# Designed miniproteins, single chains, continued (3): the designs that were tried, part 35

Each design is a single chain, and the fold is of that chain. pLDDT is the mean over its residues in the fold that is shown.

## One batch from the design tools (miniprotein)

Design m9190
Fold by ESMFold2-Fast:
Structure m9190 (fold): chain A 67 residues (1-67)
Amino acid sequence: GPAPLTPAQLQELRAAYYRAKDRVARGEITPEQARQELIDYAQKVLGLTPEQAEALLEEIDARDAAL
């Protein structure tokens, strides 16, 4: 399977996720634009595939909804 993310990479992805969520809440970008920006970020900065990026973002969404 794909190599697991380091704790530092997971922290960066979570930070990017919450920044994007805040921008959506302020009406600066759409949820669709935020999702695409996060997938692009994960691919370019973290070396993830689009499928890996989407799976991790869905996991973050699920954890955030549980809080």
Scores: mean pLDDT 76

Design m9191
Fold by ESMFold2-Fast:
Structure m9191 (fold): chain A 67 residues (1-67)
Amino acid sequence: APSEEELQEEVDYALGLMTVGIAKVITKDEEVVEKARKAFEEAFKEGDLKKGIERVYEIVEEHLEKK
């Protein structure tokens, strides 16, 4: 069985991917979604889930403001 730490990392990664999925539904812009996905994955590799999610939010917000 996976360790509690391994399960936590899988759950955290899934939550991040869900956030990117929500960005896709909201923006409907493939370039914005790809940018958000890369930003999330980069921060997640550095062990910072919160920063990864915040980066996705910032990218979506910037896109919506600049229309």
Scores: mean pLDDT 77

Design m9192
Fold by ESMFold2-Fast:
Structure m9192 (fold): chain A 95 residues (1-95)
Amino acid sequence: MEEIRKEFDELSQKSAEEIDKAKKIVMVFAKLTEDGKWKLVGYKIFDRSDPPEKIKKFIEEMEKKGYGLYALIAVFSDEELERVKKLIDELKKYE
């Protein structure tokens, strides 16, 4: 339990430092529950070359659904992307 969350938190922290160098960005979205806890709802993958307007429009659409941006994950390879997807899926099963 704690190990999966710790891995995600460490990945998110490192991603914040390396986001400008990322080839792809994984945007993770969550709902804030009445208990003040974030419940993961899904993610969207953006290429670094995607226009800012496309990213902004998607965030606005998610906010209209009551979903907040939970994390930004920097991805540099296809192997890292698959690992991040699995980690998010495991966290969703848990919450």
Scores: mean pLDDT 74

Design m9193
Fold by ESMFold2-Fast:
Structure m9193 (fold): chain A 116 residues (1-116)
Amino acid sequence: MKALIADDSEENRERLKRILEEAGIEVLGTAGNGRETLELAEKYKPDVVILDHLLPDISGLVVTAILRNRGIPVVALVGDDPTVERAFRGAGADEVVYKPASDEEIIEAVRKALAK
């Protein structure tokens, strides 16, 4: 199974990469913004994208909708706001995880997204 990570924080990208790789999920690349996320998704055709809500440039909602229209599952990492969760689910996010999230919560959400 192959993943891309999208988060504007280098520390968060490194943490998420470690979590996924320790769970046996290959990380094809990491992106700091929405445009790079879409470019890497087209290039690598990942099985899942783990996407932070707070991406610069392009809204995470728009990125989610584009990825889902291309048939790529999305796990969205969001702040503690039910309105934001509802918006991401409406955009087609397969799973939504509230931050701060444990390693186990992230892995469970990724596995659920891949099982759909």
Scores: mean pLDDT 85

Design m9194
Fold by ESMFold2-Fast:
Structure m9194 (fold): chain A 100 residues (1-100)
Amino acid sequence: AAPPSELELAERLKAFSERMAEMLRAGASDEELARLYLEVAGLPESRLPEIAAFLAGLDREELLRLLEAAIEATTALLENNLSEEGIEKAEAIIRKRLAE
């Protein structure tokens, strides 16, 4: 089978980021967030403690800001069919969000 298209990757990243942000706002544990990451990334269960520890080391407000930036950027990409305009808009969103 062919690898996922850039469009499919953008759709998956948006869906993942939306689900992760929703779980984070609902007060999900680092283990629950790590399980979602493993499922979406296709990683083995043996990686769960490592990813949960990594997430526990992150500030939750910063993680939420990054997820919101990813949602907005992937939305811009998808609405513009991965065009140059969509890429430029996504880059501007990421640059603005990470600078705040």
Scores: mean pLDDT 79

Design m9195
Fold by ESMFold2-Fast:
Structure m9195 (fold): chain A 94 residues (1-94)
Amino acid sequence: ELQEVLDRLREHTGNPDTDLPELSPRAVAVMIQVSLLKGLISEEEAQEYLKVLGVEVTEEDRALATQLAEHLDDSTIELLRLWVEGLVAQRKEE
């Protein structure tokens, strides 16, 4: 299940060898959007995360996030959210 998510993110970002901790800005944008769609973060938090990480959400990213949100269980999505929050926290300290 997590492997399928990773494979889909790799296809979208064009970086098939990228591990989840080293996700491209595109993959991070998708995970933020998934968290927003699932109601795990607010619109305000999502906008802050995107600004801190310097990434933008495209229509393609939104489409992929919607597809992932429908196929992932809530616990997997929560883990992806926590990971994104960790990346944002690390970036703010730099």
Scores: mean pLDDT 67

Design m9196
Fold by ESMFold2-Fast:
Structure m9196 (fold): chain A 87 residues (1-87)
Amino acid sequence: MLKEQAKANREKGAELREEAKRLARESLKDPESAQRAIEAIDKGDVGGLTAVLRAEGVPELREISRLATEGASADARAQAYEALAAR
């Protein structure tokens, strides 16, 4: 069922975004930079996220960016399934 696929992708997207935020909070010691990274993750702004992580010299930059990208992709798939299921 498309609704089940949409739900699964929404749940996966939320899980990946929360993991990305957790790693960002652990890696970024400056609260302002951490807040900007979290906002970028919530908005699906991978470019903005990567810029913050690079400026702060975060070793986990690649992993955090990967998790945020995968989360955004899962959300996009969920939106597509939701649109199809609404027919």
Scores: mean pLDDT 81

Design m9197
Fold by ESMFold2-Fast:
Structure m9197 (fold): chain A 74 residues (1-74)
Amino acid sequence: MTLKHLKITVPEEKVKEMEEEVRRIARENGVTVSLTTSGDEITVGLAGEKEKVEKTAEQIKEAAKKLGGTAEVV
């Protein structure tokens, strides 16, 4: 089992859409997700099989870029 944490920063008006994308991507990949939001920052915890967690993290990074933001491993 792999644990990975991401810090996401997106424009404040895109935070809700980013949260919905994170939950959708994790659900589609069968990865457990936890998230905490503070202003324009979202902290994401991912847990699951290594390949699925890594795929989920990359898809989340891509989604953040499309919403005009960034995502980094913490």
Scores: mean pLDDT 86

Design m9198
Fold by ESMFold2-Fast:
Structure m9198 (fold): chain A 65 residues (1-65)
Amino acid sequence: DVAEAVARLEEYGKLGKAPPELTPVEREIFELLREGYRLTQAGTDEERLREIEKRLLEYERAIRA
C-alpha cells in the first residue's frame, strides 16, 4: 500500500535515517517527505510544499492504477 509505504518513509525521515534499501520510487518519495518536513519546520516556501504534495499524490494515483 502506498499510504503505508508513505507513512513508514515519513517516520524514517523524521528520525533522519534512510531504510537500508529503497526502490527508485521509494527513494524519491523519501526525499520529497524529508524536504516537506524540513520546509514545514522552517515555515517557508508554501509553493514548494504544494508541489511536493502534488508529486506524492501522483505517485499514489500511479500505484493505484
Scores: mean pLDDT 67

Design m9199
Fold by ESMFold2-Fast:
Structure m9199 (fold): chain A 76 residues (1-76)
Amino acid sequence: SMEERERTIILFSGLVARSSLWLVLKTPTVPESEKENSKRFAEDALRRMEEYGRRHGLSPLERRLIEELKELLEKL
């Protein structure tokens, strides 16, 4: 369905954002500009996931990913 496709895209974006933040946090020499880019990407992914959740609801996996993204963003 169209909803399943939208869900897959937002979930994929969230997973990419999480990986990006994790790599930035694990790499102490990363430039501040790369840190900012990863932060913006993750904030956009988080916003899209939360908007999707308001319209269609969230699975436990999606809710966990949202909380993980928030936690990683706080560490930047």
Scores: mean pLDDT 84

Design m9200
Fold by ESMFold2-Fast:
Structure m9200 (fold): chain A 70 residues (1-70)
Amino acid sequence: SSEELLEAMRAAGASERELKIVRIMLERGLSAATPENLAKELGISVRTASRHLRRALEKVLEILEEEEKA
């Protein structure tokens, strides 16, 4: 579930910004998780939003790798 993914990300050290980005992706889809849209939603620069998006996606991939091994 989305709650389980977000909790796993929090346990893995994801920031509040990264968790919010993943929540936006889950609620609105991948097309809504662009750096420009995230910058507007979070009130930050496009550069900072792009950095947080990259880190959030890296954390999601790490968690999915762990689930595949379990």
Scores: mean pLDDT 80

Design m9201
Fold by ESMFold2-Fast:
Structure m9201 (fold): chain A 78 residues (1-78)
Amino acid sequence: SLEKEKQQLLKRVDELEKKTNDPTVLKVLKRIKEAIEKGADIGLIKAAIDLLERDPSSPSNVVAASILITAGEIEAER
């Protein structure tokens, strides 16, 4: 169900928050939580989390994740 997927994504974000002290990455993770609560596109949010789980210290992964979060928010506002 959608609610179970949201709960699983929030748990994944919580685990990422425990593994990083980078303020920039923490800010992006906070954006993901807010996007999930706003009803952003789950597929795009999953893609963003997948990139950050691969390597949260990669600047290209952080930028790509931010783009996916923004796209997910735009799709929700249609």
Scores: mean pLDDT 84

Design m9202
Fold by ESMFold2-Fast:
Structure m9202 (fold): chain A 66 residues (1-66)
Amino acid sequence: SAEIEALAEEVLAMVRAGASLAELAAFLQRHLGVDRTLALAAAREILEHPDLEVARRAIASLRAAR
């Protein structure tokens, strides 16, 4: 979806700009309305593997879990 693509690209731009785990988790929590625990888990995965496919998958999983 266009929303998942846009969020994934923005998250990767934040990672490239040096965003912290807390900043990524806060961004995901604000935009997806998910619990902080879920947002932190997704942010960790994206930071460990900063790839567009990983970001898309993590964001899609957060949307499904809300």
Scores: mean pLDDT 86

Design m9203
Fold by ESMFold2-Fast:
Structure m9203 (fold): chain A 100 residues (1-100)
Amino acid sequence: SLEEEIKKLIEEFLRLVEKMGEFLTPEQRKELEELLKETKEKLEKAKTLEEMYKILMEFMDKVNDILGTASTEQQLKIKPLWDKILEILDKIYELVLEAK
């Protein structure tokens, strides 16, 4: 189903964001892990696909703030994962629009 496809993409999105933690400092990684936990809890409580997408957008803004503290070397290592994360987020958005 379309809903199941969106949920699988959200799970993959969250896994890729967690993988970015490998290139972060211990302090940045802890902040990312706390944010991932809170975001997962919000997603479990979400009632609509539109709410899930809004939660992901707010999550991405906060992840971008963490990445803004990263060194140029960290950012270069993260870039391939970040590009893939953005591609998955775009796919989620298209499917959420289709589900209306």
Scores: mean pLDDT 87

Design m9204
Fold by ESMFold2-Fast:
Structure m9204 (fold): chain A 79 residues (1-79)
Amino acid sequence: SARAALDARLDALLRRGEALLRQAAGFDDAVQQQVMRKGQEIGRLVAQARRSDVATRAALLDQVGALVDEVEALVAAQE
């Protein structure tokens, strides 16, 4: 179902975000602060997505995906 597909997508995004947060723990304070701010926004959007209809949830998960990609780019820039 569409709902099950969105739930699977959310789970995958949360796993990626959690892995990136663990990687960022060894970085400079400024980078850690940027990652934490993006993590807070991801958490807010995820909470909103969980309370939303299928169409709104899909759009919110697109925003979560973009933020996870931004965190991934920040982490990659430290390598």
Scores: mean pLDDT 86

Design m9205
Fold by ESMFold2-Fast:
Structure m9205 (fold): chain A 71 residues (1-71)
Amino acid sequence: SMEDEIKKKIEKLKEEYERVRQRAQALTDRLNAEIAADPEKAKEVVQAHLPEFRALDEEMERIKKEIEKLK
């Protein structure tokens, strides 16, 4: 049924969201490790990774909007 097809699409999008969230967590873990290695450079390390965090946030927001469209 159309309801079942929509549910499957939402499930796949939720799985994609979780994968992007895990990538963001892995990036956060790498950033924390770099900061722990040299705390005095924390601001510089954060600034260097902001574009990648922004891209991940944008991808997560895109997936959330697609899920809302299917509801």
Scores: mean pLDDT 87

Design m9206
Fold by ESMFold2-Fast:
Structure m9206 (fold): chain A 97 residues (1-97)
Amino acid sequence: DSNGDGFMSRAEIAAMFAQYDTNGNGTISAAELTAMIRAISGNTNSMATIQVVVDRVIAAADANGNGTISWAELQALVASLDTSGDGRVNVTQFMGA
């Protein structure tokens, strides 16, 4: 969260996806997603908490069950969490609280 206000824009999430898609295949692995979620949480949450969030995101977004998240799947999840329609998602909502 570049603003430090506890909200992430879709552009920020897109930039992070691009950063963690290190092989450029249009998908991120569970390990890459773990690193991304840890960065979103400000690196303050325990790995156990991060793993619960990763498992939740994969369960919600991994429509084909292959253990990877495509940009389209992540974008759909982010859109579902953007209840105010302002193009931003609260970090706490993203973490599933």
Scores: mean pLDDT 66

Design m9207
Fold by ESMFold2-Fast:
Structure m9207 (fold): chain A 100 residues (1-100)
Amino acid sequence: EPLYEIDDALLALLRTVEPDLPRVVTRIELLGAIAKISLAFQKRAKIEPGVDPLEAVENTKLEIEDPVWRTFFSSRVLTLREVLAAIGRAIEEGALVEVP
């Protein structure tokens, strides 16, 4: 089973929702932490009455107050879609390194 080392920035972000997450993780541990990020964001999102719930969830803008999240995303207001896209880009840019 492949193991991945998480960089400091992504690890700090993931530890806001999974405090016990180790630096070296399995794929399933990593995906679980990312799912918890998504769920934590969704729990903070406000859905306005009269808006399509599916579109509301995807396009809900949340003001980021957590200093770790503000550092990682470099933006103060983000949608759930933008949060997940930024995490995906960080992973593609080497935030995860497979360990031998």
Scores: mean pLDDT 76

Design m9208
Fold by ESMFold2-Fast:
Structure m9208 (fold): chain A 87 residues (1-87)
Amino acid sequence: MLSEEELERETLDALAQIAYAMGGYEVVLRIVKEMEERGLEPSAETYLLAGKAYEKLGKVDEAIFYYRKAAEMGNEEAKKRLEELEK
């Protein structure tokens, strides 16, 4: 059984995935900021989506920052993308 905070975190992670799929890149970033402001740690996948969203918006330095967070949490796609961007 998840706590209320864990359920909220999972809900926001899911909403970030939906927002990204719909091309709502700024919405993805707002969700991540809301989670951080509330002390909820985004999933590795959600940090990957933040990196992709920043990259789609042309903000490569911010994209690298969030790809690093996702990679540190074990996300393989983020590790690969980070290597491509740092080369």
Scores: mean pLDDT 84

Design m9209
Fold by ESMFold2-Fast:
Structure m9209 (fold): chain A 119 residues (1-119)
Amino acid sequence: SLKEQARQLVLEISFLLGMIAALDRDAYLEISPYFNRLVDILKPKLNLSDEELEEALRQGIKQARDNPVSLRDVLEQLRALLDELSEIARELGDEEAAEEADRVREAVDRVLAELERRE
């Protein structure tokens, strides 16, 4: 179902944010407030627990610590998942969730632009 797809995307996004937290704290701090607002909207609608979200984040931190991965690759993957989540939210008629997903995506784009300026 579209709701189950949205639920899995939120958990995967939380995992990728965990990877970002391990790789670049400043990037995490830029993105996480927007993701927290999105989660506040979706959590009751998708039957998500704080424990599941925190576990996904912890697993992402562990994955990035244990395996070499570039911040750019993780941010690009996060951007793709946010675009998919925004599309699914619109298909479900949830314009508020779609708009908040777009705001998280805009924060990711700002971090990617900052990385390009540092290169």
Scores: mean pLDDT 90

Design m9210
Fold by ESMFold2-Fast:
Structure m9210 (fold): chain A 73 residues (1-73)
Amino acid sequence: LTPEQEADVLAALALIEVTIDKKYPAPLSKEEIERRIQRLEDLAAQIRAAGVPSNDVDLAAVEERIEELRKEL
């Protein structure tokens, strides 16, 4: 994959994870919440590093989900 294609895949995966978590919020342990925050933060960092403007909306959704999860801690 080219770096741009990899960034597109990462953005799509992050959006899927955010969508699933929002529609099917299971009661999560604090450890699971922390793990999900870390995963989403890593994905957000990779999306930002790629610098693809079309991913801005997906990045915003990922960041919003991170804040929601932090409130659950």
Scores: mean pLDDT 72

Design m9211
Fold by ESMFold2-Fast:
Structure m9211 (fold): chain A 79 residues (1-79)
Amino acid sequence: SEKEKKLAEFEKWADAQLARAEATMSPEEVEERRKALEQLLKVFKDYLEGKISEKEYNEQTTKILMEMNRKIQEIRKKG
């Protein structure tokens, strides 16, 4: 129940982020954000299931977001 509520909240947030990106960003930037959100959801599920520690969760989410930002900056430099 609590796990399902947290997952639904994450998915709602992710859907809102993607909708905003689709309205304001290039298709290539939207695709990189979609990939990052899918990776974040997987890591969040692993954390909620107790498969990874809070430290590992924080490290993995940071790496995903940094890599997404790096790729988006590279896309913007090419356009």
Scores: mean pLDDT 85

Design m9212
Fold by ESMFold2-Fast:
Structure m9212 (fold): chain A 94 residues (1-94)
Amino acid sequence: SMEEELNRKIMEVAIEMMEKLLEAEKDEALKKQLEAALRTMKEGYENNDEKLALQGWMTAMAAASANPAFAPTFEALVAEYNARVKEIRAEFLA
């Protein structure tokens, strides 16, 4: 369906954002949390399980937002995510 395809594209952007966060992270414990969350998100994406993908995303966002040293990178990536999601939605309405 159109909705399923839109949701899959949004999940793909979320996974890309998470990979960028993981690549930028220097704290080993937080890096492990982001790696676990990314695995959960990818599993949800591959199995078209929105609940599993959302669970991974929410866990990762909570972990990333708790690190004040990471806040500028996190804010920039959230802005990029929102801009890309807006573009994807606009494309589906065209």
Scores: mean pLDDT 77

Design m9213
Fold by ESMFold2-Fast:
Formats: structure tokens, sequence, C-alpha cells
Structure m9213 (fold): chain A 87 residues (1-87)
């Protein structure tokens, strides 16, 4: 169940990365892919929650572009949509 939730987040961010890459935003695509890998590694609810916190801090510390922020928000929205459908 927890692994399934982590996988849904990872897939949503991986898809966002692929869309950014197709749009020519290679740096944005790489950041989103790194985020997907963090979620893929989560094995517990505590690790998922910690990954979300680390993600937020990484975005703030890295001075992300508005484009990176918008893609991350879309990826979260898609993940939440999928999680509601699974519930």
Amino acid sequence: EVEKEAKIYAEAFREASDRALKAGHTAVAQALRDMAEEFEKAKSKEEIDAAVVRLGRRLMDAGVTPEQFAEAMRAFGEAYRRLREEA
C-alpha cells in the first residue's frame, strides 16, 4: 500500500519530467526526474512524508524557476488524483 503510493508519486513526476524534456526544458526535466527517484526509494509512510519535506526544501534552496514549480504542482495534482481513484 505504502509502496503503491510512493510508486504513484514517482510515476507522476517521471511523466512530468518527460513532458518537460519534450518541451526543451532539459534542466527542469532533470530536477523532476530526481524527485521521482526520491519517491521511488520510499518504503514507508514516514519516508514518503520525509521525501515530500525534502522535496519542498530542495525546491526552495535551488531557487527553482516558475516553470519547475508549475510542473511540480501539476505532478502533485496528478498523483493525488490517482490516489483518490485507488482509494
Scores: mean pLDDT 73

Design m9214
Fold by ESMFold2-Fast:
Structure m9214 (fold): chain A 97 residues (1-97)
Amino acid sequence: DPSLEAAEKVNSLKTVEEMKKAAEDIVENSDDPAQRALAREAIEALEEGDYDTARFYLLAAMSSDPAVRREALAIAEARRRYREVREKAREERLKKK
């Protein structure tokens, strides 16, 4: 099952460095521009310290099942939007404090 294989690969990545290496390998070696874009988003999430969002971008990038890919991407994008909104709200409150 390709979706199980993708999930198992992501779950086998134990460190931030391993996740970043996996994403970089996709960016360099994948023939799919969409897969490379998802891997780049995972790298950005890792660089921002958002490791949970990075895992969902990696799952989307590694998944060959379109339904699993769409769901993982939707979760990653929702998590990233919530983080950005929360950070902006916190920054604005701190500037006025």
Scores: mean pLDDT 79

Design m9215
Fold by ESMFold2-Fast:
Structure m9215 (fold): chain A 59 residues (1-59)
Amino acid sequence: MEFERDVARLTVEISEEYIKKLEEARKKYGFDKKLMSEIGNEAFKKYRERLEELRKRYE
């Protein structure tokens, strides 16, 4: 797959995982702003790390 397609797919995958985790956390713990923030921070960190590895593979 081309780099641009892999980046788009990665973005979708991370976004879907993030939404699923938010919904699961809300169902289990209710609306917890601290937990929601932690889930968001983990998703963004994972996205950045995987994007960096993806760039490395195409160079």
Scores: mean pLDDT 78

Design m9216
Fold by ESMFold2-Fast:
Structure m9216 (fold): chain A 95 residues (1-95)
Amino acid sequence: MELLERARELKREAERLRKEIEENPDDEELKKRLEELAQRAFELAKEVVEKYPEVKEELHELLNEIQRKIKEKDYLGAIETLIRLLEKVIEVLEK
């Protein structure tokens, strides 16, 4: 499925970004990339929820946690939660 390929690609990007944020937590470029990656994951999650409405509540909770952590400037926590969201999306799409 196209959604599964997108989720796996986003997860690879997120895992790479997590390592970069761990090494350079005050880098404004990495924070910008996290926000852009989170937006792409939000769009993916919306499409997944349309096909699998049973996961709507769980994905919504994870998306809210990501947004809250970004607002609190907990970028490492935000990227780790984003990876958990993508793992859940992959699990649902793989069955």
Scores: mean pLDDT 83

Design m9217
Fold by ESMFold2-Fast:
Order: sequence, then C-alpha cells, then structure tokens
Structure m9217 (fold): chain A 73 residues (1-73)
Amino acid sequence: EEEIEKLRKELEEEGDVLAKQAAATSPDGDKAAENVRRRVRAEGWAKVIKKAEELSPELTQKVIDEARKESEK
C-alpha cells in the first residue's frame, strides 16, 4: 500500500507541473491546465492499477473501483 500511495502522490505532483506548463503555453491556459490535469489523472490511475496488480490481486479491485469513481468527476 505504501508504494501505491507514493506512486499516486508522485503522479499528482507531476500532473500539477504539466498543468502549469500547459497553462503557460496555451492561449486558453485555465482550460488547457484542466484538460492536462484530467488526462494525467487518468494515466496515473492506470499506472496505480498496474502497480496494485504486481503487489496484490485484492488491492487491485479496490484501486479499480477508486479509479472509476474518480473518472466520473
């Protein structure tokens, strides 16, 4: 679980950096930043699911359920 939480935090920090860069380079910065954050979040969840599969099949289902709920926001 610690590795999954660490990975999630690292991906969130990377997403924030990429969103700020997108905002700086786009004429519609706020919308570009939101689109990048949404995309990085989806890609992050895919990586977290892959990591959970390596650690525990039981954790994998919980992570998948969390990813589905996040994708609805």
Scores: mean pLDDT 72

Design m9218
Fold by ESMFold2-Fast:
Structure m9218 (fold): chain A 63 residues (1-63)
Amino acid sequence: SAQQQIQQYIDLLRSLGRDDLAQQVQQIQQSNSDPEQALQQSIDLLGQEGLSDEEAQTLLARL
């Protein structure tokens, strides 16, 4: 589900030491009543905040 995918992003970001991004994704999840909308906003945030190529590849490999 979208909610589970958001939680997976949070867990992965924390494992990469990106606690800043993990907290922002968690805030998006908490502020949205629609899990699918929260997921889309989380994806948009990750693109805007500029994950390194290595961080982005790690996320993609685990999703």
Scores: mean pLDDT 73

Design m9219
Fold by ESMFold2-Fast:
Structure m9219 (fold): chain A 64 residues (1-64)
Amino acid sequence: MTKEEIQEYIDFLKERAERAKKLAEENGNESALQQIDRDIKTLEELKKAESFEEVQKKLGEAGK
């Protein structure tokens, strides 16, 4: 898997999460907002990784 493919997939997940965040804001669902914000933050950290090995390392250190 290339860096470009990883970045594209992460961007796709972030776009989806940001849409879910807007819907949760409109519905006043604070619990969903907090969870989505954590997910977006995690995706941003993963996007900083420039290789699949770095992604695996970050996930491994997170207890995965």
Scores: mean pLDDT 72

Design m9220
Fold by ESMFold2-Fast:
Formats: sequence, structure tokens, C-alpha cells
Structure m9220 (fold): chain A 62 residues (1-62)
Amino acid sequence: GPRVTVTATKDFAASSATELALSAGDTLSGTLVAQSADTVVLQFDGGTQLTLPVSAVTVSAV
């Protein structure tokens, strides 16, 4: 998938030990694996694959 930066637009709590808790304004860089109406799946450059709600993030091409 394409290289993207994902920016949190609101606070998001981690649901598992492999997910990141995000505060509004936090940014993650990675590869976009999949995007649907409800979720974006990011292969985070920090080594984890994250599933994030589209309502809580903005995805930008890099």
C-alpha cells in the first residue's frame, strides 16, 4: 500500500497491548494496508499493525 501519515483527530484508547493509545494531534507514519468506511489498517513504522477508526483519524499521503 501507499506510504501515509495518520493523524489522530480525537483521543483513542488502546484496546490491546499491541495497539497505541493516541491523543488528538498525535501522528503515526506507516504503510496503508487497507481502508474501509469505518476503519483504516496501518502497518506502523514502529513495527505493529494498527486498526484505527476513520472517525478518529485523518490519513495523508507522503
Scores: mean pLDDT 72

Design m9221
Fold by ESMFold2-Fast:
Structure m9221 (fold): chain A 89 residues (1-89)
Amino acid sequence: DTPEQLRAAAEDGIRQAEEYIDEAEKLLPSAKTDPEALKRAGHLTTVAMLLAIAAQVDAWLAGDEELVKRAQEVINRAKEVSKKVDEIA
């Protein structure tokens, strides 16, 4: 892959991870009383984490330090949501 292709892949992965983690956060209030909401929040958080990690690798290979940092911010956010899911479960 070219650096341009890797950067585009990283940007797409970060965007998708942010969308999944946003949905997981919206489910957290319901997760306390709805087992299906808890399960979905956990699943979305796991997928977001994996997408963000893959995006960080692509960003690193592309030499884009800002995208590496952006992916790390999403990874950190996913870890925070994962802790909240674990506290409810």
Scores: mean pLDDT 88

Design m9222
Fold by ESMFold2-Fast:
Structure m9222 (fold): chain A 80 residues (1-80)
Amino acid sequence: MEELQKKIVELEKKYKELLEKEKEEDVSEEVIKAGEELLKAYKELIELFKKKHGELPEEAYERLEKLEKELKEYKEKLEK
């Protein structure tokens, strides 16, 4: 679990760096890929925590939902 949390921090940092780079260069595909990896890691963390400790705080589920919505909206913007 702690190792997965560390991976999430690293993925979140990479995702933010790619979002900043998109302002200068077309890296939209890399942003989408990084966002999807981050989303997958968040979902894995939630499932592992539920299996070992029961329920996560409600805020953790809200963070996951926010990321899913943000990624979906970003993909929809790029369909031009």
Scores: mean pLDDT 73

Design m9223
Fold by ESMFold2-Fast:
Structure m9223 (fold): chain A 65 residues (1-65)
Amino acid sequence: RERIQELLREVMELLNAKSQAELGRRLGVSQRAVSNALRGRASDATVRRLIPVVFHERLDEILAE
């Protein structure tokens, strides 16, 4: 759960998302779902949408090295 909060903060920085609403739009979830995830109450839908974003960022980072 703490890892999901850390991932959300990291994804916000990587995507340059300025608000929970903007992050929600990028992930295809509501601002409420993002707020709940930051509080450690992440839904399965929010967690599943985080996985592809993290995967793409990690792949691009590895290829850039």
Scores: mean pLDDT 65

Design m9224
Fold by ESMFold2-Fast:
Structure m9224 (fold): chain A 87 residues (1-87)
Amino acid sequence: STEELIKELAKKIKEIAEGLPEEVQNKIEDLALMTILLIQDGHSAEEVKARVEEYAAKLLEEYKDDPEAVKKIEEVLKLLLEFIDRV
């Protein structure tokens, strides 16, 4: 179910973001929340992916000098894209 996928996503994102500064964790949570809200509002998978990738690209640019943040943002992006394909 979508509810089970959301729970799995939330757990994995928490695990990935663990150890990052609170500011970075909050921005990652915002990216995830945006993804869920776009899906709930009836946007197509292609539209959701495009917007998620755009937002993630801006975060990657913002934190480009922090390899730990970059790695974890990329891991979250991969999970979000997988989630979009499964709903």
Scores: mean pLDDT 85

